# Designed miniproteins, single chains, continued (3), part 86

Each design is a single chain, and the fold is of that chain. pLDDT is the mean over its residues in the fold that is shown.

## One batch from the design tools (miniprotein)

Design m10987
Fold by ESMFold2-Fast:
Structure m10987 (fold): chain A 62 residues (1-62)
Amino acid sequence: SMDAALEGAGLARFGRGDYEGAVEALSKIKNPTPLALRFLGDAYARLGKEELAEEYYKKAEA
């Protein structure tokens, strides 16, 4: 699916240290998995956006 492709792309970008690219890909997911939400949190933390990181970590646990 498109969501699975975007999750894969976002995780691959994160693995390369492309945190802005990871956010771009993962934020386009219509129905994000807990894994995608956790990686969004990690990417925001790497970009210095700690409050956004905490918000996405909480969403991943819901």
Scores: mean pLDDT 87

Design m10988
Fold by ESMFold2-Fast:
Structure m10988 (fold): chain A 67 residues (1-67)
Amino acid sequence: SKLEKLKEEILKILEERVKEAEAVSPVAGMAGRKELEEFKKILEEDPLKALEKLSPEDQKKILEKVF
């Protein structure tokens, strides 16, 4: 379903950002992981509302992939 793909794409984007931050700075990676865990909670409850809480850039990228 589109909702399942939306949830997956949101998670992938957030995980990519965390991994990239960790490669550049371990401290930045730690902060990114904390943000990821918070988003996972929102994502499980309502994927569409989770999408709306993302940055405009991330939201656009995900919507272009899903739709």
Scores: mean pLDDT 77

Design m10989
Fold by ESMFold2-Fast:
Parts: structure tokens; sequence; C-alpha cells
Structure m10989 (fold): chain A 63 residues (1-63)
């Protein structure tokens, strides 16, 4: 899977309890709730990576 650096960052910032927005317009509410179509797709990709033995942290580091 290929995730941009700011997309992965937006997810991490939302997990810190604040609304996060990336340059591509991906929005997350505090608690990691996706607000955009793009945000939902990115979260699903990270969830699949986690199930495959890779964490969202790996996606963030690999960006």
Amino acid sequence: MKLSEDEAEAIYKSLQGETAESKSGIKYKGNGEPLNEKAKKVKEQIDKMRQGGHDGAAALAAA
C-alpha cells in the first residue's frame, strides 16, 4: 500500500484528540473519526496493513 506522509500524519494527529486535516483535504475528528471519503479510504488501508502484520506506525515511517 502507498500512503502519502501527510495522510498518515493526519490520522496520527486525530488520535491525539484534535481535529486533523492534511494538504489533500483529508479530515479527521478527535478520536480518529474519518470525515471525508479520502479519510475513510486511508483508514481502511491502514487497518488492512495492521491485519497483515504492519502497523499504522510503519506506514507513517515508510512515507
Scores: mean pLDDT 63

Design m10990
Fold by ESMFold2-Fast:
Structure m10990 (fold): chain A 71 residues (1-71)
Amino acid sequence: MLDAEAFLAEVRRLRNADGTVTIEQVKEALRRAGASDEDIEKILAEVEKLRNADGTVTLEQVVEAISKVLN
């Protein structure tokens, strides 16, 4: 099962200096937090809809995507 606090800790470790993360960093953090492959695919689909023009996402956008998938 996904540990949301463990996920946020991993994202904070991987995030860029400007507070953004790449889609690949989100995928790695979700795997390390124990997300299933199905949940990872659903969350990444929602994150892709929110991504910035440079291909990065903010931590707030990632939390929104997780909340939408996991309720």
Scores: mean pLDDT 74

Design m10991
Fold by ESMFold2-Fast:
Structure m10991 (fold): chain A 60 residues (1-60)
Amino acid sequence: SKESRVIARAILDAPEGRRLEIARQVAAKLTPEQRKDLAEHIRELSEDPEVAEALVEALG
């Protein structure tokens, strides 16, 4: 969704040391379906696959 894409961009644009904490806090407020959509956008928008997978893991 547009909302998940905006959230994914906000997480990726956050300072490196804050990204995992922000991802975990956001995930706690989302449904499983919304977390899956967010994970897809993180993988799409991230230039670094290792960064993307760490963030997706933090989503649960």
Scores: mean pLDDT 83

Design m10992
Fold by ESMFold2-Fast:
Structure m10992 (fold): chain A 85 residues (1-85)
Amino acid sequence: SLEEEKKRIYNKKASEVLGKMAELAQEALRAITVEGDVEKARELYQKMDELVEKAIKELPKEYAEGIKNAYDVLKRIVDRALEEA
């Protein structure tokens, strides 16, 4: 059905965004904790912010809320690491 196809497209896009967010957050944490490169971490964090903002504009509300929730969790983890650096 058309609704099933839309759901498949949104699920794929949301999954890709969540995966890229996780990758950027892990790279930022590595930059802080392993490399000691806080500037690199801030640049990666900004890329995550831009990715999330774009996704929220392009996806239905339910998917956007899921992405916002994931972003809030990752943001807290990275912010904590930056504070301890």
Scores: mean pLDDT 86

Design m10993
Fold by ESMFold2-Fast:
Structure m10993 (fold): chain A 86 residues (1-86)
Amino acid sequence: MKIEDYWAPVADEDLEALAERAAKNDGTSEGASLYVALQLLVMASRHHPGTARRAAEALMRAIEKYPDTPGAEDLRRVAEKLLAEK
């Protein structure tokens, strides 16, 4: 088993769902956990070109839906990192 086999490409639907839940973060423990999951996805993107862009696009769309969430600015920085990782 290679690490590349372990980090299989993430489906667009899963990226959108994760990004939307993270954007709804209002400071709860669940929201913080979802933020950490997005950071782990940034690491996984190093093994799968294009994942960073797809994740960043999904996250930006989710932030546009929930612009007043307390964590929106931090999530925007995560999207910026995902775009820069390519």
Scores: mean pLDDT 59

Design m10994
Fold by ESMFold2-Fast:
Structure m10994 (fold): chain A 71 residues (1-71)
Amino acid sequence: MEEGLRALVALPPELKRNVARGIAQEAGASPEFADRLGAAKTVEEAMEALKSLPPEQRERALEILGRIEVD
């Protein structure tokens, strides 16, 4: 999870926005969440975006981020 967030934040801006939108789409989250996550410059900002989600969507997003770290 933490490693997945660090990997996401470290991506070039274009890739970060694309990955964030993919995560939002798979989690069933709003476009606002995708924009917040894709604009995150730190793990803290990415965590704040995740905290804005309902519990079920947040759980889904964290699961997806865990898979990114393994790859």
Scores: mean pLDDT 76

Design m10995
Fold by ESMFold2-Fast:
Structure m10995 (fold): chain A 110 residues (1-110)
Amino acid sequence: SGAELALKRLEEVAAESDEEVAEIIKEGAEEFRRLTEENPNMSDEQLLEALDKIISDIIEKLYEKGIDPKTIAEVGAKLLRAIAEVARELGLDEKAEYYEELAKDVEEKL
């Protein structure tokens, strides 16, 4: 499912991150899991919107913790690639392209 793929990708990004960054990503993954368990009949569009919100919250928390901007950009690019892959899995190709272009723009500035 799209939810399972999203959780797998969030866990992979956390595993590649330093401990403090990994903790914040894992907290976001847990919140996303709770949302999907409480809303099992969520549409594909609602699932993608929920994931987008979780990713935005992760990035905001990284800034609040004073994580350096380069690390936040690297994590952000990986999370944008993750949501793009979930959008592709759900057949939301226009949304996938949008997130892929955002990830590329972030990656080009690194």
Scores: mean pLDDT 89

Design m10996
Fold by ESMFold2-Fast:
Structure m10996 (fold): chain A 89 residues (1-89)
Amino acid sequence: GALEKAKELLKKLKEAVRKGDREKAAELLVEVGREIREVYASLGKILKGIGIELRLIGLALDLLRGRISGEEVIEEVEEILKELEEELK
């Protein structure tokens, strides 16, 4: 489902960050945000899902502008996914 896709995209994000591919990492962040939004929508939490997607788009823009490190972005995505997994219990 969308959660599995988000986790797979996180693995690709980690690889893009490791390779220093900021453009690819930013693209993957936007894709992660979309998948997380879909999971929250399935839980009836539409506005929370949209808020997280917009936050990840903001991180993608900051990453492209060199305002945040790829490692900080990965930490943020991992925390969001942990919170989402807790809400699915």
Scores: mean pLDDT 88

Design m10997
Fold by ESMFold2-Fast:
Structure m10997 (fold): chain A 90 residues (1-90)
Amino acid sequence: MEKLEEFRRRLEEIRREAEAELPALKDKAKALLKKARPDLPEEKIEEQAEAIAYTAAKLRFIGDALDEALRFEKEGMDPEELKRLVEEAA
């Protein structure tokens, strides 16, 4: 078993988990935007909620991926290779 393939599989799992949260993140962002900016038209709230949800999901992926990369670095993998794989998956 190749540690590189194991790390790639873990990144794929983490990405799927982050993507699965997108609908819930969008709903939460929309609710928060309506509360903070009740003056905004619905179309603008939808647009901003989508952008916020996408950014939140991407940040969650990056955070979880970096935590996993630190684990694999401690097991002897090259940090530059781990960084490249995270960047490719992001």
Scores: mean pLDDT 81

Design m10998
Fold by ESMFold2-Fast:
Structure m10998 (fold): chain A 62 residues (1-62)
Amino acid sequence: SLKEEIEKLREEAKTIKNKSYQQKAFDLIDKAEKAYESGNEKLAKFYIEQAKRVIEKGKYLE
């Protein structure tokens, strides 16, 4: 579910060592959660995909 995916991304974002990228990921995850809570699944999926990209890029940065 989208809720489970958002929770998983939040746990992954916590492992990012670069604070700037960690904050960018958390901001996008918060936007995804807000969109999901408001019933906007399309917007939630958009922010989930953006968060995934930030996490993927951030995992190689210190």
Scores: mean pLDDT 86

Design m10999
Fold by ESMFold2-Fast:
Structure m10999 (fold): chain A 85 residues (1-85)
Amino acid sequence: DAALEEELERRNQAFLEELKPKVEKAKNTSGGEGEKLKKEIGEEALREGVRLALEYARAKGISREELLERIGVPRARALVEEALA
């Protein structure tokens, strides 16, 4: 479904644009605060990716089992299992 793929890509691009100021702040922040910002950014990106994947799966009728088989990132897989529990 081209319309769904375009919508999800548009949302992904909007998310990345929103994330840019945080990424720049993390690059310019030293010490433990910079490390915390980098971890926060990584977790936000992963959670948004999982959210988009779940919307795609729901629209396509992809089962929990099929979705989990397609996910190679352990933390993303855990987030999907948590969301579907």
Scores: mean pLDDT 75

Design m11000
Fold by ESMFold2-Fast:
Structure m11000 (fold): chain A 67 residues (1-67)
Amino acid sequence: MKLPTLSPEAARELMEYAISLGASPEAAERAILRLMLEGLTAEEVAELLGISVEQAKEFLEHAEKLA
C-alpha cells in the first residue's frame, strides 16, 4: 500500500496508532515515511513496527481511512 502525502495531523494520528499497537516512535515514523514514498506490504509494516501481520493489516486500514 502507498499513501498520499499526509497532513501533519493525519501523520501524527497514524503515528500514535502505531505506538498503541506496540511500535516505537522511531519505527512508526520510518514506516509512515516509507508508505508515503514507496509503499509497503503488510508483512514489511509488521517487520518495521515489530508487530504481527494481523496488527499491520489493521494499521494499513487505519492509514487508508486517514488518507
Scores: mean pLDDT 83

Design m11001
Fold by ESMFold2-Fast:
Structure m11001 (fold): chain A 86 residues (1-86)
Amino acid sequence: MEKEKKEYYEKLVDIYIKIITEDLDSVIEYIAKLEAEEFGLPLEEARAQARAAMTSKEEMIEDIRALLPHLPKEAQERLEKALAEA
């Protein structure tokens, strides 16, 4: 359970770093593929859901900043570094 949660947070941080550093279309495709694999969703449906959730890169960055205090310390440090370099 704890190991699976750590892997989940590591994947989540990687997604957030991509949101901060990469273009929106690349991030949508990356998230869609992960959701399709993890939840068994059709890729087309996963892509539509990711696009609906990610209407603005600026809004997503604000959401990431709001989530920072609620994440594990290691995840916070990685995301704070990415935000400072962006």
Scores: mean pLDDT 73

Design m11002
Fold by ESMFold2-Fast:
Structure m11002 (fold): chain A 61 residues (1-61)
Amino acid sequence: MPTPEQIIDDYLAGKLTRDQAVDLLVRLAEAAAGRTFSPDERADLRDGWTRLLDEREAQAA
């Protein structure tokens, strides 16, 4: 299973779009939690990951 760090690195390398990276990070979080999240929990997590990727991209620029 890829780590969050590997997914973020692939996004920064241009191998993944923001949406693809966020989708993978949400799935990884569900796997780590051992359950499927509700739609609301998933939406909150997507927002959190999107902000993190934006911050990481800004720092890499």
Scores: mean pLDDT 80

Design m11003
Fold by ESMFold2-Fast:
Structure m11003 (fold): chain A 65 residues (1-65)
Amino acid sequence: SAVIKRALLHELRELAEELGVSEEELERMIQAVEDKDLETLRELLRKAGASEEVIEGFLSAVEKS
């Protein structure tokens, strides 16, 4: 669903701003969401300092989108 993807990308942008990630890192995260590359997305979120709870919740939402 385009609506669900848009909501996920909005949440990702807010999380990236809170974590202080660069525009280049955010672009890689967005691409991983679009490709449903959960392994790359997990690695990028961990590197950015997201908690495991936040990572697993977000990845579950991406997988179900």
Scores: mean pLDDT 83

Design m11004
Fold by ESMFold2-Fast:
Structure m11004 (fold): chain A 88 residues (1-88)
Amino acid sequence: SKLDELIAEVRKLLEEARQGRLTPEEVYDRLIKKAKELGLDEFIEAIEKLREQVTDAVGLAIGALHYLAQMRGEEEAVLDFDPAALAA
């Protein structure tokens, strides 16, 4: 699936970022490029918002992976799920 292809790319970026081979800007650019190729506009909006709060390459890749897990409907334990948002 398109989502699985993007997850595979993010996992590669995370490994390269952990090795100090990618800047935050390079991680962002590669994420946006891949998401555009796959037509995942909602992911692009999420990453633009994430970049405002997360400035390091590893953090951007982890945040991207978390968002993709949420898009797949995976368990709350691995999602960036805010239960307060459901109560408010």
Scores: mean pLDDT 75

Design m11005
Fold by ESMFold2-Fast:
Structure m11005 (fold): chain A 79 residues (1-79)
Amino acid sequence: FGANGGVSLAVMHGVLGQAEKAARASGGSLQQGEEIVKLAKNSSLEKAGQGGLLGAFYSGADNDKGSGQHAIEGLKEAM
């Protein structure tokens, strides 16, 4: 995977987009999804890899079906 800042942010953006869609469909309101994504982006800018965000993504990737929900839960705790 590597530890390149620019590339990592691009990958995270893609995963966040999927998580946002899953949140809307699973019963999360559009406003809640937008808040989570915006907060995550701002946090990643300064603290990309402070244990919460990247850890949640990695755990989510283990479950293809529940990847979005898992990522959202991790982001929620990180925020």
Scores: mean pLDDT 48

Design m11006
Fold by ESMFold2-Fast:
Structure m11006 (fold): chain A 83 residues (1-83)
Amino acid sequence: LDIDKLSSKATPEDINLVKEVAKEEGFTVEDQVARIIAAEIKGSRESKRVNIRALLRLYQNVVGDKEITLKRFLPFYKAYSKG
């Protein structure tokens, strides 16, 4: 996974949307994680919001916490993107 390449594809608008949805759902997300999620999320604004919420909730169900650091997110993301 090329984190720098993924981060470069994320728009500031999508990064801010990820952070906004995370805050609303009670998650703490590192900037680099928000950039990865923003690069992955596609569709309309409403579809992006739904997909961000679903991804965050899936992370909580698998990892068990709401503090999303890059170190914890990468193994989850690799497993998620493979399935």
Scores: mean pLDDT 77

Design m11007
Fold by ESMFold2-Fast:
Structure m11007 (fold): chain A 82 residues (1-82)
Amino acid sequence: MEEEVERILKELGLPEHFRERIAALLQKYDPEKLLKFLKEVREKYGETGLAMALRVLTGEIPLDEVKKINPELAEEIEKFLK
């Protein structure tokens, strides 16, 4: 877990305060699938999109909140959750 958290933070260029969120996600999701998804979200929707995706995946905000702001990102998050 710790080694995989470090890898994801480094690959995505995320600051230390994202560590707890990434660690929580690695309890539910495969590290390679998670990294690939988050990389794609960051490249397409930037840091704001990445932050929204992380908050939905951790359960901090509902997917419907993202649908109001960025429906395309919400669709990609929904596909990842399946």
Scores: mean pLDDT 80

Design m11008
Fold by ESMFold2-Fast:
Structure m11008 (fold): chain A 77 residues (1-77)
Amino acid sequence: MLSEEEAKEIQYFFDTLKAGGNGDFEKAKKILEEASKDPRLKEAAIVGLGVAYRMAEISGDKETAEKLKKLIEEAEK
């Protein structure tokens, strides 16, 4: 069974993956800012954006890929 901490990491991963995959960059940024209160949640959120970025590249959505890359770079600081 997942701990509540592990469940939150998985939730933030999927939330940023979904927002990024939908091109909802403002929502993705807000989720990432919320996750940044905890380094583990921040890492999970960044990984979710990374998956969305790769999916955008594979599908040829260069505009979405570029915007997601900028969000990831800004978050990694």
Scores: mean pLDDT 82

Design m11009
Fold by ESMFold2-Fast:
Structure m11009 (fold): chain A 86 residues (1-86)
Amino acid sequence: SEEVERERRLIDAGLEALLASSKGTISVEALKNFVRGLLDDPALAAQAEALIDEAAAGRSTLSTEEARAVLERVAELLAARLAAEA
């Protein structure tokens, strides 16, 4: 749906802005703050943060590739939630 595509576009734009300031790595805290600001559903935000923690495996930073993979999974969760509400 256009709603899902719009949210994915917001995720992509936010990631590119984050990457522009990160010199090739993203802090776990910055990524968590980004998803908290993006997602109004506290349960979905908690799931997104759990995915970030899994990808980080105790590290304080993620590579650009790892951050993109995590945000793609977050976009899939958001798409599933929007489909369930429609």
Scores: mean pLDDT 75

Design m11010
Fold by ESMFold2-Fast:
Parts: structure tokens; C-alpha cells; sequence
Structure m11010 (fold): chain A 102 residues (1-102)
């Protein structure tokens, strides 16, 4: 059974929410993804086209490498692209344990 740890850090950049996703296996960094969301009044509301493409890659990576993931979210924003990726992984049978800042 493969378990991955995901650490996500979100920031505002150029009127978008940018979320840096780092994927760890046994404490080793094995992957990085950048997710982007549209922002209204400082809150992520919709996934950008680039964010959707990155979320698709993240989902494929999770499904290839993990049966279970632990997610830690940091920053003042909750990424819609990250939530979409996690939902799709869960629907495909991956067990998810998450800690997110709202």
C-alpha cells in the first residue's frame, strides 16, 4: 500500500490564487505541481484552464503512485483546483486524510 503526503501552500499573485503542491513519499519530495484559481474579493472561486490542466496531472500522478494520501493545506486560501483533484482521486478509490486552512 503506497501512501503519499501532499503539502499545499496558497498565495495571491497577479490577481490569481497560486497553490504550490509538493508531493512526498517517506519524507522525500517526489513531485511538484502549481495550481491556479480565479479570485473574487480575495477568495478562490473557479479553477483556471491552466489550473484544470495541472489538477488533471496531479490526479493522474496520485492514481499512479498512491492508495492513500495525507494533505496539509497552508495559506489564507482554499484552492478550488486542489479540491477538484482531491475529489476526483477519492471518487477513483484513493483514501484521503486532509488538513486545510479556510
Amino acid sequence: MKKLEIKATSRLEGGRAVTEVEVYEDGKLIGKFTLTDEVENGVPVRVTPEGRAAADRLVAYILEHADEIKVEGRGDMLSQALLDALRRAAEAGVKIEGEFEA
Scores: mean pLDDT 78

Design m11011
Fold by ESMFold2-Fast:
Structure m11011 (fold): chain A 72 residues (1-72)
Amino acid sequence: EEAIEKVLGPEAAEDLRKLREYSQKVRAGTATPEDEKEAREAAKRLSTAINRHIHGDDTEPDYVGRFAPPAA
């Protein structure tokens, strides 16, 4: 988690922490629709940061569409 902050920046580390927190809330049965929305936004930002790090630029704008599972 701290390594992500050093590599991708503090915003990416914060987004990763939000995703971890959401996962814990789902496991505890306390996740709300607002928590899910925040997690999806965090996943979008994190995906963009990872893509930018790998390619040195944000070359694939729709990358995040594959990250979250569909609502079954």
Scores: mean pLDDT 67

Design m11012
Fold by ESMFold2-Fast:
Structure m11012 (fold): chain A 87 residues (1-87)
Amino acid sequence: LSEEQEVEARVAFILMMAQVLKLEEKADPEDALKLVEMARELAPVASKEDLRAIAEALEEVLKTHPELPEEVKERLEETIRELRERI
């Protein structure tokens, strides 16, 4: 895969993972932290359109899972802010 194709694949993967997590009755905190890690890795390389989609997906995860530990919620909120800053 070219570097651009790898970025596109990683964007598709994080969006799918966020969708799966949103549909779960209870989110695994480790999966939520995995989304944070993936989003931060994509922040400097993904397009503004893709960063907007990722930010929106993370916002949905945060809204649907109030049971997540406060530390995990804070990291999601910080990551959403970082992505929004780049758009």
Scores: mean pLDDT 86

Design m11013
Fold by ESMFold2-Fast:
Structure m11013 (fold): chain A 65 residues (1-65)
Amino acid sequence: MIEEMSNAAVEMAALIILKGAERVEFEGDKITVYANLKSEKEKEEMEKKAKEFEELTGYPVELVY
């Protein structure tokens, strides 16, 4: 689990780790990831990476397609 990160650092890390993310917003209590994915395989990979990122950061990750 990582200690305190700035909002910008969390958003940048999410954009790097969650391939296919178009926009990420961190509101201090949750991470919201916006992605326009059409393939089920891409969605499954995104969901898997989002869960890993949630475990890494300790914040819930919400996916919006």
Scores: mean pLDDT 75

Design m11014
Fold by ESMFold2-Fast:
Structure m11014 (fold): chain A 96 residues (1-96)
Amino acid sequence: NVAELLEKLAEHLEGLADKMLEAGMITPEQAERLKEAAELFRKAAEYARKGDNEKAAKLVEEGARLAAEAFRAAGFDDLAEDAEATGRYLVQKIRE
């Protein structure tokens, strides 16, 4: 379900941030922004489980925006576009 997907995305985004930071691909500030986005996805999963779809959708929109901003600032435009597209898809699924 969407809540499970959001939790998995949060976990993987945190792992990706740590790996990219360790590899020197992003700055500590950018890694922190990605982890902030992951926290928003976890909160979205909690609201989705409670049936508060509008709050869940808003948190997904903000999380996707923060992740895209961090990836774009680091020069990973394709990852930024993927984050935005994934966010839009999940928002649509939550609101259906």
Scores: mean pLDDT 89

Design m11015
Fold by ESMFold2-Fast:
Structure m11015 (fold): chain A 57 residues (1-57)
Amino acid sequence: SALEQQFAELGRKIADALARGDTQGVVDYAQQARRVAQQLGDSAAVEAAQLAVQRYG
């Protein structure tokens, strides 16, 4: 689905931001990923994204 593709793309953007030391980028992409995960009904993905926001925010 389009939402699954968006979630995968956001995951790649989080990984790229982490590799560059861009903590604000990690937070911004993780917040977007959390919203997409909520729409997908994927509670594990929501929790993972929330952890990233908490850790880097």
Scores: mean pLDDT 87

Design m11016
Fold by ESMFold2-Fast:
Structure m11016 (fold): chain A 96 residues (1-96)
Amino acid sequence: SIGRQVALDIVEELKKKGLITDEEAEILKKLIDAWENQDEDRALATMTEEINERILKSLEPYVEQLKEQLKDPEVRAQYEKLQAEITASLRAQRAA
């Protein structure tokens, strides 16, 4: 899907800017791949087991910026879902 390529471009940009590590980039790629394959169980497992609060916080400003620049409603909807899941995961981690 179009959303997969845009998500991968975000991960590459974050890595190039030194905002995430190679290990953190691999975790995000696993999540993107699970979403692309419509494997909700795999995506949920990756979110709960591998994505830490630091990764989620580093993505938050970029998700907002990309959402504003996206003209494709389909890609926008995928990023709104990603943002909601990131926010929910951050809240869940803070509640634990």
Scores: mean pLDDT 61

Design m11017
Fold by ESMFold2-Fast:
Structure m11017 (fold): chain A 99 residues (1-99)
Amino acid sequence: SSAIRETSEGLLEIARETDRWVADRLVEEATKDITEAVKTKGVAAGEEVAKRYLQRAEDAGLSPEALAEAREQIEASLKQIKQDYQNQQEEERLKKLLS
């Protein structure tokens, strides 16, 4: 209700929007790098990349909410990329059996 309170609430909103933007960029970069690592070096390399991005998110000074959302999205991306890779390996195995 005071001008001081309204200014503080505005600064908190800018901070929340900045946190979300930083978190979204980290998740996008993590997803790209995890995908490339799994494709070129296999699942274990993708897991190591994911672990490093989770550490980067923690070290980035994000709010607890933005950090939790970034962590969940990185972990979900890793799970999906691992499943897609395993499905591709099974398809390649079946093709070799048919040749």
Scores: mean pLDDT 82

Design m11018
Fold by ESMFold2-Fast:
Structure m11018 (fold): chain A 91 residues (1-91)
Amino acid sequence: DELLKEAERLVEEARELLREIEEALKNPPSLEEAIGFILRAIGLEIDAELLIERIKKSNDKDKERALKLAEEALELAREALRLAKELLKKV
């Protein structure tokens, strides 16, 4: 349950970041804000990769579900990073 909850939280954080970057692409922010999005996306990618490794080493009953969510969070973080880099080109 703990790893599952952490994976669910990470998916939510990644989706929120992606939403913020999509809004920023419509009205490009300052350079500092664009860099902030890149750093947040990198942080989420690292957190997702570390969580995936922790889940793989666990014996939790929800291991398969937690792994699926953590992998979803990683993909969302990678998309957020890609969009943040595109945003940086506009500022």
Scores: mean pLDDT 87

Design m11019
Fold by ESMFold2-Fast:
Structure m11019 (fold): chain A 55 residues (1-55)
Amino acid sequence: SSAEETRRAAEAGGVRAVALGGDPAAAGKASQEMNARAETTDAEEAFRAAYEGGL
């Protein structure tokens, strides 16, 4: 499912950020990636609606 893949990508991104040890150059790039993540919020909202819709 797309929602599950999005979650895995977010988790992998978080782990990589921790592994990088606070590289300031990587922080600037992550800031730009957060902008693209605003588009994936639609997928996350759809997932939340499905979860709230009563499984």
Scores: mean pLDDT 56

Design m11020
Fold by ESMFold2-Fast:
Structure m11020 (fold): chain A 63 residues (1-63)
Amino acid sequence: SHMEQIRQELLKLAKEANERIDKLKERIAQSTDPEEIASLRAEIDKIVEELQKKYDELMEKRR
C-alpha cells in the first residue's frame, strides 16, 4: 500500500540517521579535543533535526 511505502521510507531515513549517529559517537570516543567533541555532538543534534524535517516533508506530500 502507499502508506506502507511511506512508512518504509521513514524507516530507511531513521536507520541512516542512526548509523550516522553511531559513527559520530565513535569519532567522539577517539577525539581528545573537548571542543571538537562538542562540535560532533552538535552534528548529532543536526542529524536528528534533519530526520524530523524529512518526516515533515513526507507528511506534507500527503496533502
Scores: mean pLDDT 80

Design m11021
Fold by ESMFold2-Fast:
Structure m11021 (fold): chain A 82 residues (1-82)
Amino acid sequence: PAPLSPEAQAQLDAANAALTALYLDHFGAERVEVEVRVLSDDRVEVVHRATIGDRVLVTRTTLRLEDGRFVVEALEQEVLPA
């Protein structure tokens, strides 16, 4: 797929850093893993895996760029054993 614009990539990086900090600082996560998949020039899938105690909270978010802004198109969450 085509790469994101530098501005879009910066927005995505900032949002991922903020969410990672939220999991670590507010939800007591031991670790957070982030996987980013560029689906097209205007669509990205982000998967966050936060290890909290004996569980892994997996959050999959599909984001679309509309008028230079990321909008959430889909969000699903799953809890797995760690």
Scores: mean pLDDT 79

Design m11022
Fold by ESMFold2-Fast:
Structure m11022 (fold): chain A 67 residues (1-67)
Amino acid sequence: SMEERIKEAREILEKAAKEAGADVEKALEILDSVLNKDDNRAVRLLLEIGSEKVMEAATEASRILKS
């Protein structure tokens, strides 16, 4: 279900942000941006966070949500 995919995507982003020492709340805002198809906001948030680990997690989260 979409609800289960959102939960999985959220957990991946939260874990990546915690492991990277990044802002977890800001990383989860990337999920909301992807769900709302706001690619410009998602990119801006990724640049503000500045974490390769969070960027990789966001790519995987996007893949899960589109499957």
Scores: mean pLDDT 84

